# Designed miniproteins, single chains: the designs that were tried, part 86

Each design is a single chain, and the fold is of that chain. pLDDT is the mean over its residues in the fold that is shown.

## One batch from the design tools (miniprotein)

Design m3000
Fold by ESMFold2-Fast:
Structure m3000 (fold): chain A 70 residues (1-70)
Amino acid sequence: SQQELLDDILALLKDLIEQGKAAGLSWETIEDILNKYLEGILEALQASASFKEQARAQLNTLLASFKAAS
Protein backbone atom coordinates (compact mmCIF):
# COMPACT_ATOMS: atom_id res chain seq x y z
CA SER A 1 0.00 0.00 0.00
CA GLN A 2 0.98 3.68 -0.26
CA GLN A 3 1.21 3.91 3.55
CA GLU A 4 3.39 0.78 3.82
CA LEU A 5 5.74 2.11 1.12
CA LEU A 6 5.96 5.49 2.88
CA ASP A 7 6.65 3.79 6.25
CA ASP A 8 9.46 1.73 4.64
CA ILE A 9 11.02 4.85 3.08
CA LEU A 10 10.87 6.69 6.43
CA ALA A 11 12.45 3.73 8.27
CA LEU A 12 15.33 3.80 5.75
CA LEU A 13 15.74 7.58 6.13
CA LYS A 14 15.69 7.27 9.95
CA ASP A 15 18.50 4.68 9.75
CA LEU A 16 20.51 7.04 7.51
CA ILE A 17 20.08 9.91 10.02
CA GLU A 18 21.38 7.67 12.83
CA GLN A 19 24.35 6.55 10.68
CA GLY A 20 25.16 10.16 9.71
CA LYS A 21 25.09 11.26 13.38
CA ALA A 22 27.31 8.31 14.38
CA ALA A 23 29.75 9.32 11.61
CA GLY A 24 29.90 12.88 13.04
CA LEU A 25 28.23 14.58 10.06
CA SER A 26 26.75 18.07 10.50
CA TRP A 27 22.97 18.55 10.35
CA GLU A 28 23.49 20.59 7.14
CA THR A 29 25.23 17.60 5.50
CA ILE A 30 22.67 15.07 6.82
CA GLU A 31 19.73 17.19 5.54
CA ASP A 32 21.37 17.62 2.11
CA ILE A 33 22.05 13.87 1.75
CA LEU A 34 18.56 12.86 2.97
CA ASN A 35 16.76 15.35 0.71
CA LYS A 36 18.74 14.22 -2.35
CA TYR A 37 18.17 10.55 -1.49
CA LEU A 38 14.40 11.03 -1.01
CA GLU A 39 14.10 12.99 -4.30
CA GLY A 40 15.93 10.15 -6.10
CA ILE A 41 13.50 7.57 -4.67
CA LEU A 42 10.44 9.69 -5.56
CA GLU A 43 11.66 10.19 -9.17
CA ALA A 44 12.47 6.46 -9.58
CA LEU A 45 8.95 5.59 -8.34
CA GLN A 46 7.34 8.26 -10.57
CA ALA A 47 5.46 9.22 -7.41
CA SER A 48 2.29 11.32 -7.54
CA ALA A 49 2.41 14.98 -6.47
CA SER A 50 0.42 14.13 -3.30
CA PHE A 51 2.81 11.28 -2.37
CA LYS A 52 5.83 13.56 -2.94
CA GLU A 53 4.34 16.28 -0.70
CA GLN A 54 3.50 13.71 2.01
CA ALA A 55 6.98 12.12 1.91
CA ARG A 56 8.77 15.51 2.00
CA ALA A 57 6.61 16.70 4.92
CA GLN A 58 7.30 13.51 6.88
CA LEU A 59 11.07 13.75 6.25
CA ASN A 60 10.99 17.36 7.55
CA THR A 61 9.11 16.18 10.67
CA LEU A 62 11.61 13.33 11.17
CA LEU A 63 14.61 15.69 10.85
CA ALA A 64 13.02 18.21 13.27
CA SER A 65 12.41 15.42 15.83
CA PHE A 66 16.05 14.26 15.70
CA LYS A 67 17.36 17.84 16.01
CA ALA A 68 15.07 18.51 19.00
CA ALA A 69 16.37 15.32 20.69
CA SER A 70 20.01 16.40 20.18
Scores: mean pLDDT 87

Design m3001
Fold by ESMFold2-Fast:
Structure m3001 (fold): chain A 81 residues (1-81)
Amino acid sequence: SPVELLEELREEIEGKSVEEILELLRKRAQELADVDPELARLLEQIAESIEAAKARGLSDEDIRRSTLGMLDLAIRELRER
Protein backbone atom coordinates (compact mmCIF):
# COMPACT_ATOMS: atom_id res chain seq x y z
CA SER A 1 0.00 0.00 0.00
CA PRO A 2 1.32 3.49 -0.84
CA VAL A 3 0.03 4.74 2.54
CA GLU A 4 1.87 1.96 4.43
CA LEU A 5 5.09 2.70 2.50
CA LEU A 6 4.89 6.43 3.29
CA GLU A 7 4.14 5.67 6.98
CA GLU A 8 7.19 3.36 7.05
CA LEU A 9 9.33 6.10 5.44
CA ARG A 10 8.09 8.65 7.99
CA GLU A 11 9.17 6.39 10.87
CA GLU A 12 12.51 5.56 9.16
CA ILE A 13 13.50 9.22 8.70
CA GLU A 14 12.93 10.15 12.36
CA GLY A 15 16.41 10.68 13.80
CA LYS A 16 18.16 10.40 10.41
CA SER A 17 20.47 13.06 8.99
CA VAL A 18 19.36 15.08 5.96
CA GLU A 19 21.89 13.17 3.80
CA GLU A 20 20.51 9.81 5.01
CA ILE A 21 16.95 11.00 4.29
CA LEU A 22 17.93 12.00 0.73
CA GLU A 23 19.61 8.61 0.15
CA LEU A 24 16.57 6.73 1.52
CA LEU A 25 14.05 8.74 -0.57
CA ARG A 26 16.05 8.26 -3.79
CA LYS A 27 16.55 4.53 -3.10
CA ARG A 28 12.81 4.03 -2.51
CA ALA A 29 11.97 6.07 -5.64
CA GLN A 30 14.22 3.80 -7.75
CA GLU A 31 12.65 0.65 -6.24
CA LEU A 32 9.15 2.01 -7.04
CA ALA A 33 9.84 3.37 -10.55
CA ASP A 34 8.31 0.34 -12.34
CA VAL A 35 5.79 -0.64 -9.60
CA ASP A 36 4.25 2.73 -8.66
CA PRO A 37 5.63 5.50 -10.91
CA GLU A 38 3.44 8.20 -9.34
CA LEU A 39 4.69 7.40 -5.83
CA ALA A 40 8.28 7.24 -7.16
CA ARG A 41 7.83 10.71 -8.69
CA LEU A 42 6.42 12.04 -5.39
CA LEU A 43 9.50 10.79 -3.49
CA GLU A 44 11.79 12.36 -6.14
CA GLN A 45 9.91 15.68 -5.76
CA ILE A 46 10.37 15.57 -1.97
CA ALA A 47 14.10 14.87 -2.46
CA GLU A 48 14.34 17.85 -4.88
CA SER A 49 12.58 20.05 -2.29
CA ILE A 50 15.17 19.00 0.33
CA GLU A 51 18.06 19.83 -2.06
CA ALA A 52 16.51 23.29 -2.72
CA ALA A 53 16.13 23.89 1.04
CA LYS A 54 19.80 22.89 1.62
CA ALA A 55 20.87 25.31 -1.14
CA ARG A 56 18.90 28.09 0.61
CA GLY A 57 20.77 27.41 3.87
CA LEU A 58 17.93 25.97 5.97
CA SER A 59 18.99 24.06 9.10
CA ASP A 60 18.97 20.24 9.12
CA GLU A 61 16.25 20.35 11.81
CA ASP A 62 14.03 22.64 9.69
CA ILE A 63 14.60 20.47 6.59
CA ARG A 64 13.76 17.28 8.54
CA ARG A 65 10.59 18.90 9.95
CA SER A 66 9.53 20.07 6.47
CA THR A 67 10.16 16.59 5.03
CA LEU A 68 8.02 14.95 7.75
CA GLY A 69 5.29 17.52 7.00
CA MET A 70 5.39 16.69 3.27
CA LEU A 71 5.09 12.95 4.02
CA ASP A 72 2.22 13.58 6.48
CA LEU A 73 0.38 15.60 3.81
CA ALA A 74 0.90 12.87 1.18
CA ILE A 75 -0.36 10.18 3.62
CA ARG A 76 -3.45 12.28 4.39
CA GLU A 77 -4.22 12.90 0.70
CA LEU A 78 -3.88 9.17 -0.15
CA ARG A 79 -6.15 8.18 2.80
CA GLU A 80 -8.84 10.63 1.58
CA ARG A 81 -8.88 8.86 -1.79
Scores: mean pLDDT 84

Design m3002
Fold by ESMFold2-Fast:
Structure m3002 (fold): chain A 65 residues (1-65)
Amino acid sequence: MKVAEELAERIREIAKARGIDAKVEASGKEVRLTLKEDTPAAASTAAAMGILAVEAGVKFRLELE
């Protein structure tokens, strides 16, 4: 649980710094990224989250709105 939340927190900081309109949530061993826009910056953030999730052994879920 803590590792997924720590990952989500780090990605939230990255998204905020880049001005990405996204919601990042952690639940159990899963991290969910909800993107409001499909931009190159948003795609880069999603890719980074996916890589970090794989390294942490956490399930990654991408949701587009």
Scores: mean pLDDT 76

Design m3003
Fold by ESMFold2-Fast:
Structure m3003 (fold): chain A 77 residues (1-77)
Amino acid sequence: SMTLEEAILNVAKALGFDEEELKKVKEEVVPAIEKKYGVKASTPASDPRLEEIHRKLVLAYLRAKSVEEFKEIVTAE
């Protein structure tokens, strides 16, 4: 089953991020999401506790132009 990390990386890939940007998402964005929401990267993507993160990922997909913007949108209050 898909994990939270895999869901985050799938959105980053859909945004057209290259291999170096995807590495940066895995190293910087995934840990920031774990810290902000108190969840693990290995959490099943279908977990209902991830509903807010999924809403923020949709917003990031529509608005983000860089890895930094992606991180800011998903970790915003």
Scores: mean pLDDT 88

Design m3004
Fold by ESMFold2-Fast:
Structure m3004 (fold): chain A 74 residues (1-74)
Amino acid sequence: PKVPSRSLLIIRTKNGEIHIFELTPENLDRAKELLKELYENGELEEIIIKKGDSTPEEKKALEEIEKFIKELLK
């Protein structure tokens, strides 16, 4: 039995705040909303993705958030 570790989205703001989301379908909408708000306010400094064990849910969430970030920063 393997214990999967979660993939994480880590968002750093220019004022030094750190927001961490587990990359699950449940957390995607909140993560996207925060990224959009920080980008619109010019507060977004860094986006870091830590890949965990590949569950189907985590892989789908990871691909979706990466696509969102790419479209947002275009």
Scores: mean pLDDT 77

Design m3005
Fold by ESMFold2-Fast:
Structure m3005 (fold): chain A 78 residues (1-78)
Amino acid sequence: MKVYKLTIIDEEKKETTVLESEDPKEVAEKLLKIAEEYEKEGKEDFAEAFRKIAKYILEGAASGKEILEAHKKEVAAK
């Protein structure tokens, strides 16, 4: 019923990924797959961040956008 929109900005490689789905499980599954790819690339911090976002979406506590905005603000503030 609700549309889940998540914009992922990878400032390291200047890459933007947009995920949009009405099913929170589908979005979470895609995020976990992205996390697995980052882990294979040795980017464990990014993998952990995406796993955390997937958990928040599955729990319905917050949209991934809020978590990603917080992360981006922390990087920009530093």
Scores: mean pLDDT 65

Design m3006
Fold by ESMFold2-Fast:
Structure m3006 (fold): chain A 56 residues (1-56)
Amino acid sequence: MLYKVTITVTSGGPRPVGYTVTVVLDERGAQTVEQLVKQEEAEHPDTKYEVKVEAI
């Protein structure tokens, strides 16, 4: 099964607010992306991300 994963920078950090990446991944890929976003937020606590995962 495939998932549409959308990541948006919602506040702060070295990336422009509103920076958005959309990818289509399987379950394993979607889990990897969620883990990487959590790691990024832990390293840069002033940066917030919105992660949306939708089955397609």
Scores: mean pLDDT 75

Design m3007
Fold by ESMFold2-Fast:
Structure m3007 (fold): chain A 86 residues (1-86)
Amino acid sequence: SAAERAAEALRRAVEAGRKMLDKGEITPEDFAEMSEAVGEAMRALTPEQAAEVSRLFDEMVENIVKDKEKAEEAIAGLERLAEQVR
């Protein structure tokens, strides 16, 4: 289903985000991987859910180097959304 594809894509985005957080940097490869997964999820979600995913992705990217706690919160938000999308 679209919901199952969105949930899987969000989990892939979370995995890519965690890799960048562990490295403390954003590489072009990791960013491309996460961006692709986020895009896949957003296409399968409602506009409201897609807006929330976009917001969380932006927060994660902005904070991965400068505020690890905020980056972790954004990643946790994406994980929660993946669990709620059924």
Scores: mean pLDDT 84

Design m3008
Fold by ESMFold2-Fast:
Structure m3008 (fold): chain A 99 residues (1-99)
Amino acid sequence: MSFIERLGEELIALAKSLGVPADLLEALTAATRALVDAVENEAPYEEVYAKIQQLTLAILRVIEAARQNGAPQAQIDALAETAGRLVTAAMIQSQTHDA
């Protein structure tokens, strides 16, 4: 398993721990895996960037639902931090392949 694939699965696991609605979890899981697949397949930066935007929207929806469900702030912070690490890794790897 690659570093970025492992980071994506860690993000999905954190989202599952927040007790958010299944449709939001499914959307986040799909967006996360789509981003990981795009990076691993050396997709053009524009495609990777589009997947980052999709993931960012999914993360914001999950965070809002988690807050409404009374999830601990520490778990929400862990999700946001992991999402930020995944996005940063994806941007760095996609720029390296496009250069």
Scores: mean pLDDT 83

Design m3009
Fold by ESMFold2-Fast:
Structure m3009 (fold): chain A 65 residues (1-65)
Amino acid sequence: MTGDERQGRIYELLRQAPEGVLSLRELAERLGISQATVRRLLAEMERVAPVRALRRDGGVRLVLR
């Protein structure tokens, strides 16, 4: 799976999640990657898209920048 495909999967998982929030561990487990890789993908998404990753309430949420 490419980085672009993984970024799309993060968007999909967060849209389907209760309150739009999932932990880094949950994202890593569902994507089959490390939490460090999830953190890098979130940073890349913020660089290439008009979105920001918020880390609150024990989880990750995407908002428009």
Scores: mean pLDDT 73

Design m3010
Fold by ESMFold2-Fast:
Structure m3010 (fold): chain A 73 residues (1-73)
Amino acid sequence: GDNSAYLAAERERLAADPRFAGLPLDDPLVLLGALLVEAYGVPDERQAAILREIAARARSFDDVLALVEELAA
């Protein structure tokens, strides 16, 4: 399907957002984190902080899910 095209478009959209400036959105763990914080409705001021923690600490998709769950609450 168009999943790769969808993910590429989402990465481009998020990379244009100043809230995510300087974050490695080409890292699939950081991209997943960005999509999850948007889906969870996390306030803008917390999104970048959560994504920096994901970039620093996450080593797997399970780590991303755990960090979003912990830090979005």
Scores: mean pLDDT 77

Design m3011
Fold by ESMFold2-Fast:
Structure m3011 (fold): chain A 88 residues (1-88)
Amino acid sequence: EVEELIAEARKKIPAMAAETAAVRPTLDAARVEAEALAALDRAREKLANSDEEEREKMQLVARLLLEAMELAGFPEALLERVRELAEA
């Protein structure tokens, strides 16, 4: 299950990164960043209240997301929030 989820996520990362890069110049970066930060804060709260198995799965997904976001050139503020999820 975890391995299958990781494989599925990895298959989607290049396509998602390409789509993000293509539309990035037309995005309201400040609004998108604020909404993403709020979503990451909610995810961190959920992680704190999750069982060990769910936490481990979320951490693995967060590590893959961090790698994808770094490649896509996301702001450090967002990267720091994802690192908190990956290391929790």
Scores: mean pLDDT 64

Design m3012
Fold by ESMFold2-Fast:
Structure m3012 (fold): chain A 67 residues (1-67)
Amino acid sequence: AIVLPDTPEETRRLARIAEAVRKYLADPSLPIEKVAEEAGISKETFERALKEAGDDVEAMVRLLAEA
């Protein structure tokens, strides 16, 4: 469709990742495996993003989206 957003699939993926990141940062005692699974990301990738971005939600979402 001519007027559809350029990246609708990526927008939905980013929203899913952002929700998982926010959930984990709100309660860091949550299992990383479960949170990563909810985002469709591997535990290893999620842990790597945490190391690179710290607790910056926006930076983590970008790193996970590019992985």
Scores: mean pLDDT 73

Design m3013
Fold by ESMFold2-Fast:
Structure m3013 (fold): chain A 61 residues (1-61)
Amino acid sequence: MEVDIEDIKLALENAKKLTPQQQKELIEQFRKVAEWARAQGRDEIAEAYEKAVKELEKILN
């Protein structure tokens, strides 16, 4: 799985246009990716997605 920080930024920008349910689904997906990356020892990728989750939670609230 290729992870580009640019793709994360684009997803965050587009998240503002999503419904609350779609935003929750995106948060869930990003959490799963972060957990997977952490388990694989890919801490940089995990941290990027964990930060994205926090930003998405701010948009949802």
Scores: mean pLDDT 76

Design m3014
Fold by ESMFold2-Fast:
Structure m3014 (fold): chain A 87 residues (1-87)
Amino acid sequence: SVETVEEVLELLEEAIRALEAGDEERALKLMQEAYRLASTDPSLASLAEALKTAIEEFKAGKLSRAEVRGFLRLMARELRRLREQLE
């Protein structure tokens, strides 16, 4: 739904800001909430799986803050495009 897409987008944008501020704990919490919400919408299934992988790899130290931030920015761009299609 548009509402789910908008809420996930907001959570990802907040996570990006947290990463820019160096607050990795807040960023992880926001990414986990985005994953939970995205998992409730079939149109976001691929995004939810990608978020889960990014969370696990970030927690394992396999992705840097800059890499996670870049990934979240790409996902936010795709969500804005999807939102236009649902309007």
Scores: mean pLDDT 85

Design m3015
Fold by ESMFold2-Fast:
Structure m3015 (fold): chain A 70 residues (1-70)
Amino acid sequence: MAELEARAEEFIEKVIETLREKDPQKAKNLELSKEQNSIDNALVAAAMLAIEHGERELAEEAKRLIKELQ
């Protein structure tokens, strides 16, 4: 379980880094979401941001992690 949570956190950071140049304001909002909300809510936010920017691979990875955490 701890390894899965660590992978989820790493994935959220990857989304933030990937989108920081494309959408710095929304990337910052995702950083705040990661700090203030549960990992599940932060993953949903990361998935939605990836979808918004057409990052299909990141969106699919987020969906996979969400399913494994359930």
Scores: mean pLDDT 76

Design m3016
Fold by ESMFold2-Fast:
Structure m3016 (fold): chain A 87 residues (1-87)
Amino acid sequence: LSPEAAEENARVAEEAVRRLPEVLKELEEAAKAGDYIKSTGIIMYLLAARIDAELAAENGDPETAERAREAAEELERALREAREIAE
């Protein structure tokens, strides 16, 4: 992964972290409505953001990697919560 791509992946992950309260609320609403397509889409979005964070943490410079590591931890926590909501 290029440094530019790692930085972009970190930004995407940080944006997903900033959107977490909104995204998890949307997931709760979708789960209550039985909207499997929307629920699955939200979980896949969070999984993709976590993968972006992991790639940036492994391939970025030390500053980018640290930011990405923090984002990955937040996204992993959110994914655990999302799985609970979707059940």
Scores: mean pLDDT 82

Design m3017
Fold by ESMFold2-Fast:
Structure m3017 (fold): chain A 84 residues (1-84)
Amino acid sequence: PLTGPVTQAAADVDVDSLFNLLTKMGLISPGLSREEQVEELKQLFPAPDVQEAIDKLLTSTDPAEVAAAARKVMQAALDGKIRK
């Protein structure tokens, strides 16, 4: 059953959407495998807090944790915590 008046189109915060956003920003090359994208992210974000979030995107089975991790990685990219 549905659990609220949530519109999916209004909230694009998912692992795939995160990688698509980073690719659109030019931070990740398109056409890479998920494994290669993860390796690039780990080098792009040297901060241990962000690396922990990246790990959770791959290993967590809790959608709330995955969403929080994706948001943290996205915010880190926008905040400039990446290699320039």
Scores: mean pLDDT 67

Design m3018
Fold by ESMFold2-Fast:
Structure m3018 (fold): chain A 67 residues (1-67)
Amino acid sequence: SRREAFERARRLIDEAVRRTGRLSPEQLEEVADLIRKAGDFKSRPVGEEMAYVVMGVLEAIFKNEQR
């Protein structure tokens, strides 16, 4: 469902960031596109999940520096 969809997206990004070392703005844009598709382009119910996904992505970027 929606919860698992955004969680998986976050997982994918987190792993990509770990492997590549950093998240590029291009990847960030892909994330936004992914969650938008999950929301049927309406971004109504996805709006709040978008914030969560973005937070996860940002945290993944920061965690990448932790090592």
Scores: mean pLDDT 56

Design m3019
Fold by ESMFold2-Fast:
Structure m3019 (fold): chain A 91 residues (1-91)
Amino acid sequence: MLEEARKLKELAEEARKKGDEEKAKEYEEKYRELMLEMMEKEFEPAFENNPEEFLENLPAIEEEIKRNKDTNKDTYEVGELVLKKLKEKLK
């Protein structure tokens, strides 16, 4: 999965360098979908098993996602969306 995500990002950058905006957007969309899927699978079990423990660990998880803001903006954006959805489920 991580290798596949990296490949999609490389393909998007390559397509953009060639001026193929449509193809670049297609790869970026697939990359975001894959990252969202991976993050949901990682966080969903922790949230379902112990919501209180998940909430206590949430600041550390948010900090880890924020660290990706400078190194991988796409991962940061997807991570924020996953956290938002998980927080909404807490209602």
Scores: mean pLDDT 70

Design m3020
Fold by ESMFold2-Fast:
Structure m3020 (fold): chain A 92 residues (1-92)
Amino acid sequence: NAQFERDVLEALALIAVAIGDYETAIRIFEEMKARGLKPSVAAYDALIEAYYKLGKFEEAIKVYEEMLRDGLTPSERAIEIYKKAKEEIEKK
């Protein structure tokens, strides 16, 4: 039951990112967390990219750190975005 809900919400979030609807992807992730569902690596990757694409670099960093706290190993893409987001925060 919870697995099915997670799979459906993750699929919708991934589709939202693929079509450039980053705000919808963020909303779906927030819904997953509100339901107590644990996002997968793919869902976290999608959320990190969504925040980054919206210029919300601090939020992208926080999501990456949350992923690590959940005991997940970030993808190469998530690591790349995390580094770029940190560089953007360091810019004046």
Scores: mean pLDDT 82

Design m3021
Fold by ESMFold2-Fast:
Order: structure tokens, then C-alpha cells, then sequence
Structure m3021 (fold): chain A 72 residues (1-72)
């Protein structure tokens, strides 16, 4: 069953995992690196408007960040 309650619980668990990861010095450094890379991709998009390459790169960075949070 895909109840809305189950989806809300998954979102809350992800938020708690993120908060726990970011409470550490290593987690803060990882988030800063992620934000810096995302800012570079945003600047690239603003200069080139190449959506496909920027979307692919941003999704890869998001997947790496999500994996770090999930394993923290």
C-alpha cells in the first residue's frame, strides 16, 4: 500500500538523516563541497543554457550527496 502517511514518513526520515549527517564536521564539509559544485553548475547553465549536460551533472551530484546522507 502506497499511503500518503508512508510517503510522509520516508520524507521525515530523510530529513532526520540529513540533519544528523550535517551535525558532524565531516557532514558539514561534504555539504559545503556539494553546494560549491552545484553553484558552479548553476553558473555554467546561466552562461551556456545547456540544460541537458547541467541536469545530468547536477543529478549525479545529488545522488552522491543523498548516498552520503543515507550512510551517515
Amino acid sequence: GSSRFQRNQQVLQKQRQRDAALSTAAGQAQEQAYLDQMAQLRAQYNATHDRDSVIAQSRALQAQYDAFVANS
Scores: mean pLDDT 74

Design m3022
Fold by ESMFold2-Fast:
Structure m3022 (fold): chain A 92 residues (1-92)
Amino acid sequence: HMLGVGVPGDATVEEIKEAYERAKKEGALFVFGGRPDDPETRAAMREVMKESVRELKEKGLITDEQAEEILKALDSPDADLTRAFEILYRSL
């Protein structure tokens, strides 16, 4: 599995943190596969973020509360992915 921002699921904590710091500096709203301008792409990005949140929680990089807040943002069919990305990047 790949975490968001192109990090492999088996990556070290250090590699994950470095990838997310780079993504923040580069304005990383598009890191999860470009523009969410169609429903299929948007749905795929949402699912990738859910997997990333689960893996980051398991690795201890975010708290249970932070994971819950991000997942709640993603649960709506009209989910604001920008808000979810902001919460995720702030947590790392």
Scores: mean pLDDT 59

Design m3023
Fold by ESMFold2-Fast:
Structure m3023 (fold): chain A 77 residues (1-77)
Amino acid sequence: PLSQEEIEERREEIIEEAVRRYGLPRELVEEAIDAILNKDVDRWTAAMRRIVDLAVPPEEREAAYAELDEVAARARA
C-alpha cells in the first residue's frame, strides 16, 4: 500500500500504469486518485462505481459495489 504522500508524488505514474494495464478511461482514474488525495470518500466511491460499470461484467457488479461500500465504510471510520 502506498502512503498519501507517495500517491501524490507518483500520481502521473499511477494513472499511466492503470490506463495502460487495465484499459481504464484516464478521466476516471484521475478522479479516483484525486479523491484519495483529498480524502473524499464519497467522490472516490462514485469514481470507482463508474470504473466498475465499465470494467466489471453486469453479473459481478453487485459484489463489486458491496466491496467498494465496505472499503468506503472503513475509510470513514
Scores: mean pLDDT 77

Design m3024
Fold by ESMFold2-Fast:
Structure m3024 (fold): chain A 100 residues (1-100)
Amino acid sequence: SKKLLELAELAKELHLLYVEIVDLRKEGVPPEEIWKKFEPKLEELIERAKELDEEFAEVIEEGYKRLKEALENNASVDEIIELVDEIEERLQEILEKLKE
């Protein structure tokens, strides 16, 4: 129960970061500036996730690597949305599995 609550809170924090990243990209902020701002915040969430659940941390770390690559390749807003939605869906599946 405590672990599930902490992971759910971490998922909410990640969601807010992803929303801000998408919004900045929609506003035309350069991908390099977005990554520089969010890299340390995303790394902090990965470290916190590693202390709670290995599978959950692996999904967030995959999202981190994929987001970095997408921004380096000047991915469109729609491509970034698709990527973050996929990662969040996978995290939600882990949270649902932990309830059982």
Scores: mean pLDDT 89

Design m3025
Fold by ESMFold2-Fast:
Structure m3025 (fold): chain A 77 residues (1-77)
Amino acid sequence: MLSEKEIEERKEKIIKEAVERYGVKEEVVRKLIDAILNKDVEEWVKAAKEIVDSVIPEEKKEEAYAEIEAVKKRSLA
């Protein structure tokens, strides 16, 4: 499988693309990816909600939170 160095390089590429495409804070995207890689569902949910709070308009936040909860349920199943 991929080396630890290759995983780190791909992680940095994903962070850069998310920052460029969605205008999210790099630190929050890094936390999200780290939580996903560590299978820490609570931490990636927190990071995803921070991204929603930063970039999603108020009227769409409820829909975005519902999507995060749906993905969380799928990740736990």
Scores: mean pLDDT 73

Design m3026
Fold by ESMFold2-Fast:
Structure m3026 (fold): chain A 95 residues (1-95)
Amino acid sequence: QITWKQSVLDFKKLLEDKVVPVNKHSATSLYLMATGLEVKSPLVKPADYGVVSLLIELEEQGITSVAEIKTKLRELKVSDTDIDKILTKYVESVT
């Protein structure tokens, strides 16, 4: 089974291995697109990095509970609309 955790790890490995010449900013934009968050331009705001980084860190820590993810995203002051969008993509990835 391909899991959300595996997809996140595979994406991290792609960033580390530099198989595609992608800088951290561009990689973040691609990841936000893949998770269903819209990016208005190639320039992603620092707050968006916090959301993407937190999602990746939570998966590395094995935190895959919807309730725990919601709590952590709310602590980062992510809107409920964006939390629902992120969790919809997460659930689709693990189901």
Scores: mean pLDDT 50

Design m3027
Fold by ESMFold2-Fast:
Structure m3027 (fold): chain A 73 residues (1-73)
Amino acid sequence: MEEEARRLTERAVELAREAERLAREGRILEAEIQLGMARIYLAVAKLIGASEEDLARAEEALRAADAAIAAAR
């Protein structure tokens, strides 16, 4: 369970970082799709009991991506 939750948070971080990169490149639609997927992975990780540290890391990555998308609009 913990290892699966960790993998989901790691995937959420990867997707969020990709969304931030795409937003900085002006690829807003692709960035929004990646961020949407990151939110789904984070939600599932929360449901299956991901650690507070892993959740905080993923939430920070999602906030950075959301801010980058907002700035690029």
Scores: mean pLDDT 85

Design m3028
Fold by ESMFold2-Fast:
Structure m3028 (fold): chain A 118 residues (1-118)
Amino acid sequence: TASASATKSLSITAEDRAVSATFDLDVDVYGDGQTVTVTVTLTAKNNSDAKADVHVGAATTAGVSSAELTLNGYSTGTATLAPIEVTGDANVKTVVTVTVQGEPGAKVDLTVTVTAEV
């Protein structure tokens, strides 16, 4: 039996804003009764001396997952959301929303990676 995976990434610079992105993932050899596992990973780097709070939410038709990071000045953090399992159709649509709220002058570089695996 073959296994399949697909990955998409988005890089953002954000200060005190919400950014939403939609990831459509095609996974080959996905059939009826197979489960696709969707994993979302966030890497965040605070490029300012101000504290930043980062919230990441992910939603599919099968479920939702979220994580929060608090970054002190000039620090880096990574969060991996709890995996979302989707059973059925071959194409998985995942909506990822990232919100950055911080002290005045907080400036965060974000990389959001979405992976789907059968």
Scores: mean pLDDT 76

Design m3029
Fold by ESMFold2-Fast:
Structure m3029 (fold): chain A 75 residues (1-75)
Amino acid sequence: EKEKREAEIRAANLDTAAGIHLAAADVYREMGKVEEAERARQTAIDLLQEAIDIEKKAGLDTSHSERLLARARAA
């Protein structure tokens, strides 16, 4: 079960990183930095897609990562 635990940690770290990028995107939008906001949002989407792929391969629940991805895509 080492591989499953490692996948869980990797996916959680990617979700956390994506959340930080989404928060940065919000700050950039408030500052009028549209290009930086879009780059941060796209980085979050890429990280979340990687987290979901890791979760699916490991048989983990994807619900949290998918909710974050939906939020990122709606922004």
Scores: mean pLDDT 86

Design m3030
Fold by ESMFold2-Fast:
Structure m3030 (fold): chain A 57 residues (1-57)
Amino acid sequence: LEELVKLNEEAALATQPFGAALTAANPPGAVAPEAASAVNRKTNEVFEELLKKKEEE
């Protein structure tokens, strides 16, 4: 359980640059809910890869 929490935090950190890039691409007056969804999906993909790697180790 503790390992799952750690993997989730690592996935969030790995996705941070992607989220920043999406924010920079949007004008200050524009709202892109799709961008938030894309960041969340990316974080989940990284989390699953880390989880799979941990199970293989």
Scores: mean pLDDT 64

Design m3031
Fold by ESMFold2-Fast:
Structure m3031 (fold): chain A 70 residues (1-70)
Amino acid sequence: PSKAEILASQHLQQHADEILAMLRSGASGEEVVDTLMEEFKKRNPDASDEDIEVFRSIVTHAVRHLRDRL
């Protein structure tokens, strides 16, 4: 797995309760994903476009699955 895949998996595991709280508070899946992407870019300003794309793909998929369970 790429570094971006590992970072996405770790972030989702560490922040699962926060993500669920945002979704339950009425945030859309897009809003949650955009928040996670903003945090990733702020912490990794030198991340490649490929790493950003991989991270976005993984968190989008995970947020969709969490939303669909609510």
Scores: mean pLDDT 79

Design m3032
Fold by ESMFold2-Fast:
Parts: sequence; C-alpha cells; structure tokens
Structure m3032 (fold): chain A 57 residues (1-57)
Amino acid sequence: VTKEQIKSIIDSGKVKTAEEAFDLVLKEILKAPRGQAERVIGPDTLKEIEDYIKSLI
C-alpha cells in the first residue's frame, strides 16, 4: 500500500470524513471490511494507513 494510492482513492471518492476515507481505502486496496483488515495486513500497517488518512483529512 502506497501513500500515492491512498491519496488517489480519497481524492476520487470525494469522502468527507476520516472514517469514510479509511473504509474506502480498505475496500479498494484490500477488498476487505474494516473489521478484517487487521487480520489481512497486521496491526502496524493498519495503523500507518489510519495515521496517513488522518493527516489528509
């Protein structure tokens, strides 16, 4: 998962909240709901994605 991919998804999705952005990114990149994402990519990577999205919103 790259920061460029995350930014592109957020910009194209026209999301208004960090929660919407996070759910959209997980759906588009991992094809998994929020509750399963930690099991797919691990807690450290999930936290990095959350922190980056919060920095953009």
Scores: mean pLDDT 72

Design m3033
Fold by ESMFold2-Fast:
Structure m3033 (fold): chain A 89 residues (1-89)
Amino acid sequence: MEEKREELKRRVRARGKVFNLTDEQIEKAIRIAEELFEKGETDVDLISDLAVAKALGAPEETINEIKKNKDDPYKREKILRKLQDEVTK
């Protein structure tokens, strides 16, 4: 499980940088990702998208939309881009 946790941390860190998260927001996203993994979520890409969205302060409705699109990474990226635009600056 250590290798999967390290992959998760790497994925979340890389994803956070793509969406211009601060170092503090990236560390928050990593904590959220660890919690999701401990709760039984196994899809590293989905966890990273959910963790980034939550670290950006996404409302529950946006989080649920990301979960609904678990098999559509393109749609999830569009959701995250829109969220990032709203919280930029």
Scores: mean pLDDT 80

Design m3034
Fold by ESMFold2-Fast:
Structure m3034 (fold): chain A 70 residues (1-70)
Amino acid sequence: SSFEAGRAAAEERRRLLAEGISAAELPAPELSEEQREITREIAEKLREIGDKLNAGLKEGDLEKAKELMK
């Protein structure tokens, strides 16, 4: 399962660090497919919010920006 795979990877990374291997020598932790999907959803929603806020600010309309921040 994705959860078990992520846990196993985290445990192996922790074990290697305990053996004295530098964190810089280890590959970046790989996110499970489920974690990547969740991260993508969050990033997409944050991007939409950012785009709406930036559109309001670009128009120079603080009132529009306040409406988007409700």
Scores: mean pLDDT 65

Design m3035
Fold by ESMFold2-Fast:
Structure m3035 (fold): chain A 56 residues (1-56)
Amino acid sequence: MLSVEEVLEGLRRARERETDPGLRGQIQLLIDSLEKNPDDELLYDTGVSLLELLRR
């Protein structure tokens, strides 16, 4: 489906579109976690699910 790099790019774009500072912070934490642990399946699945929810 999406590569880890594509998920990270999608999350960065979602962060830029988000107007709620709390949600922007949550997206940033997910980006930071996935960048540190790119092989973490749970973080990857969380990122993909969030992007699907946000219609990305």
Scores: mean pLDDT 79

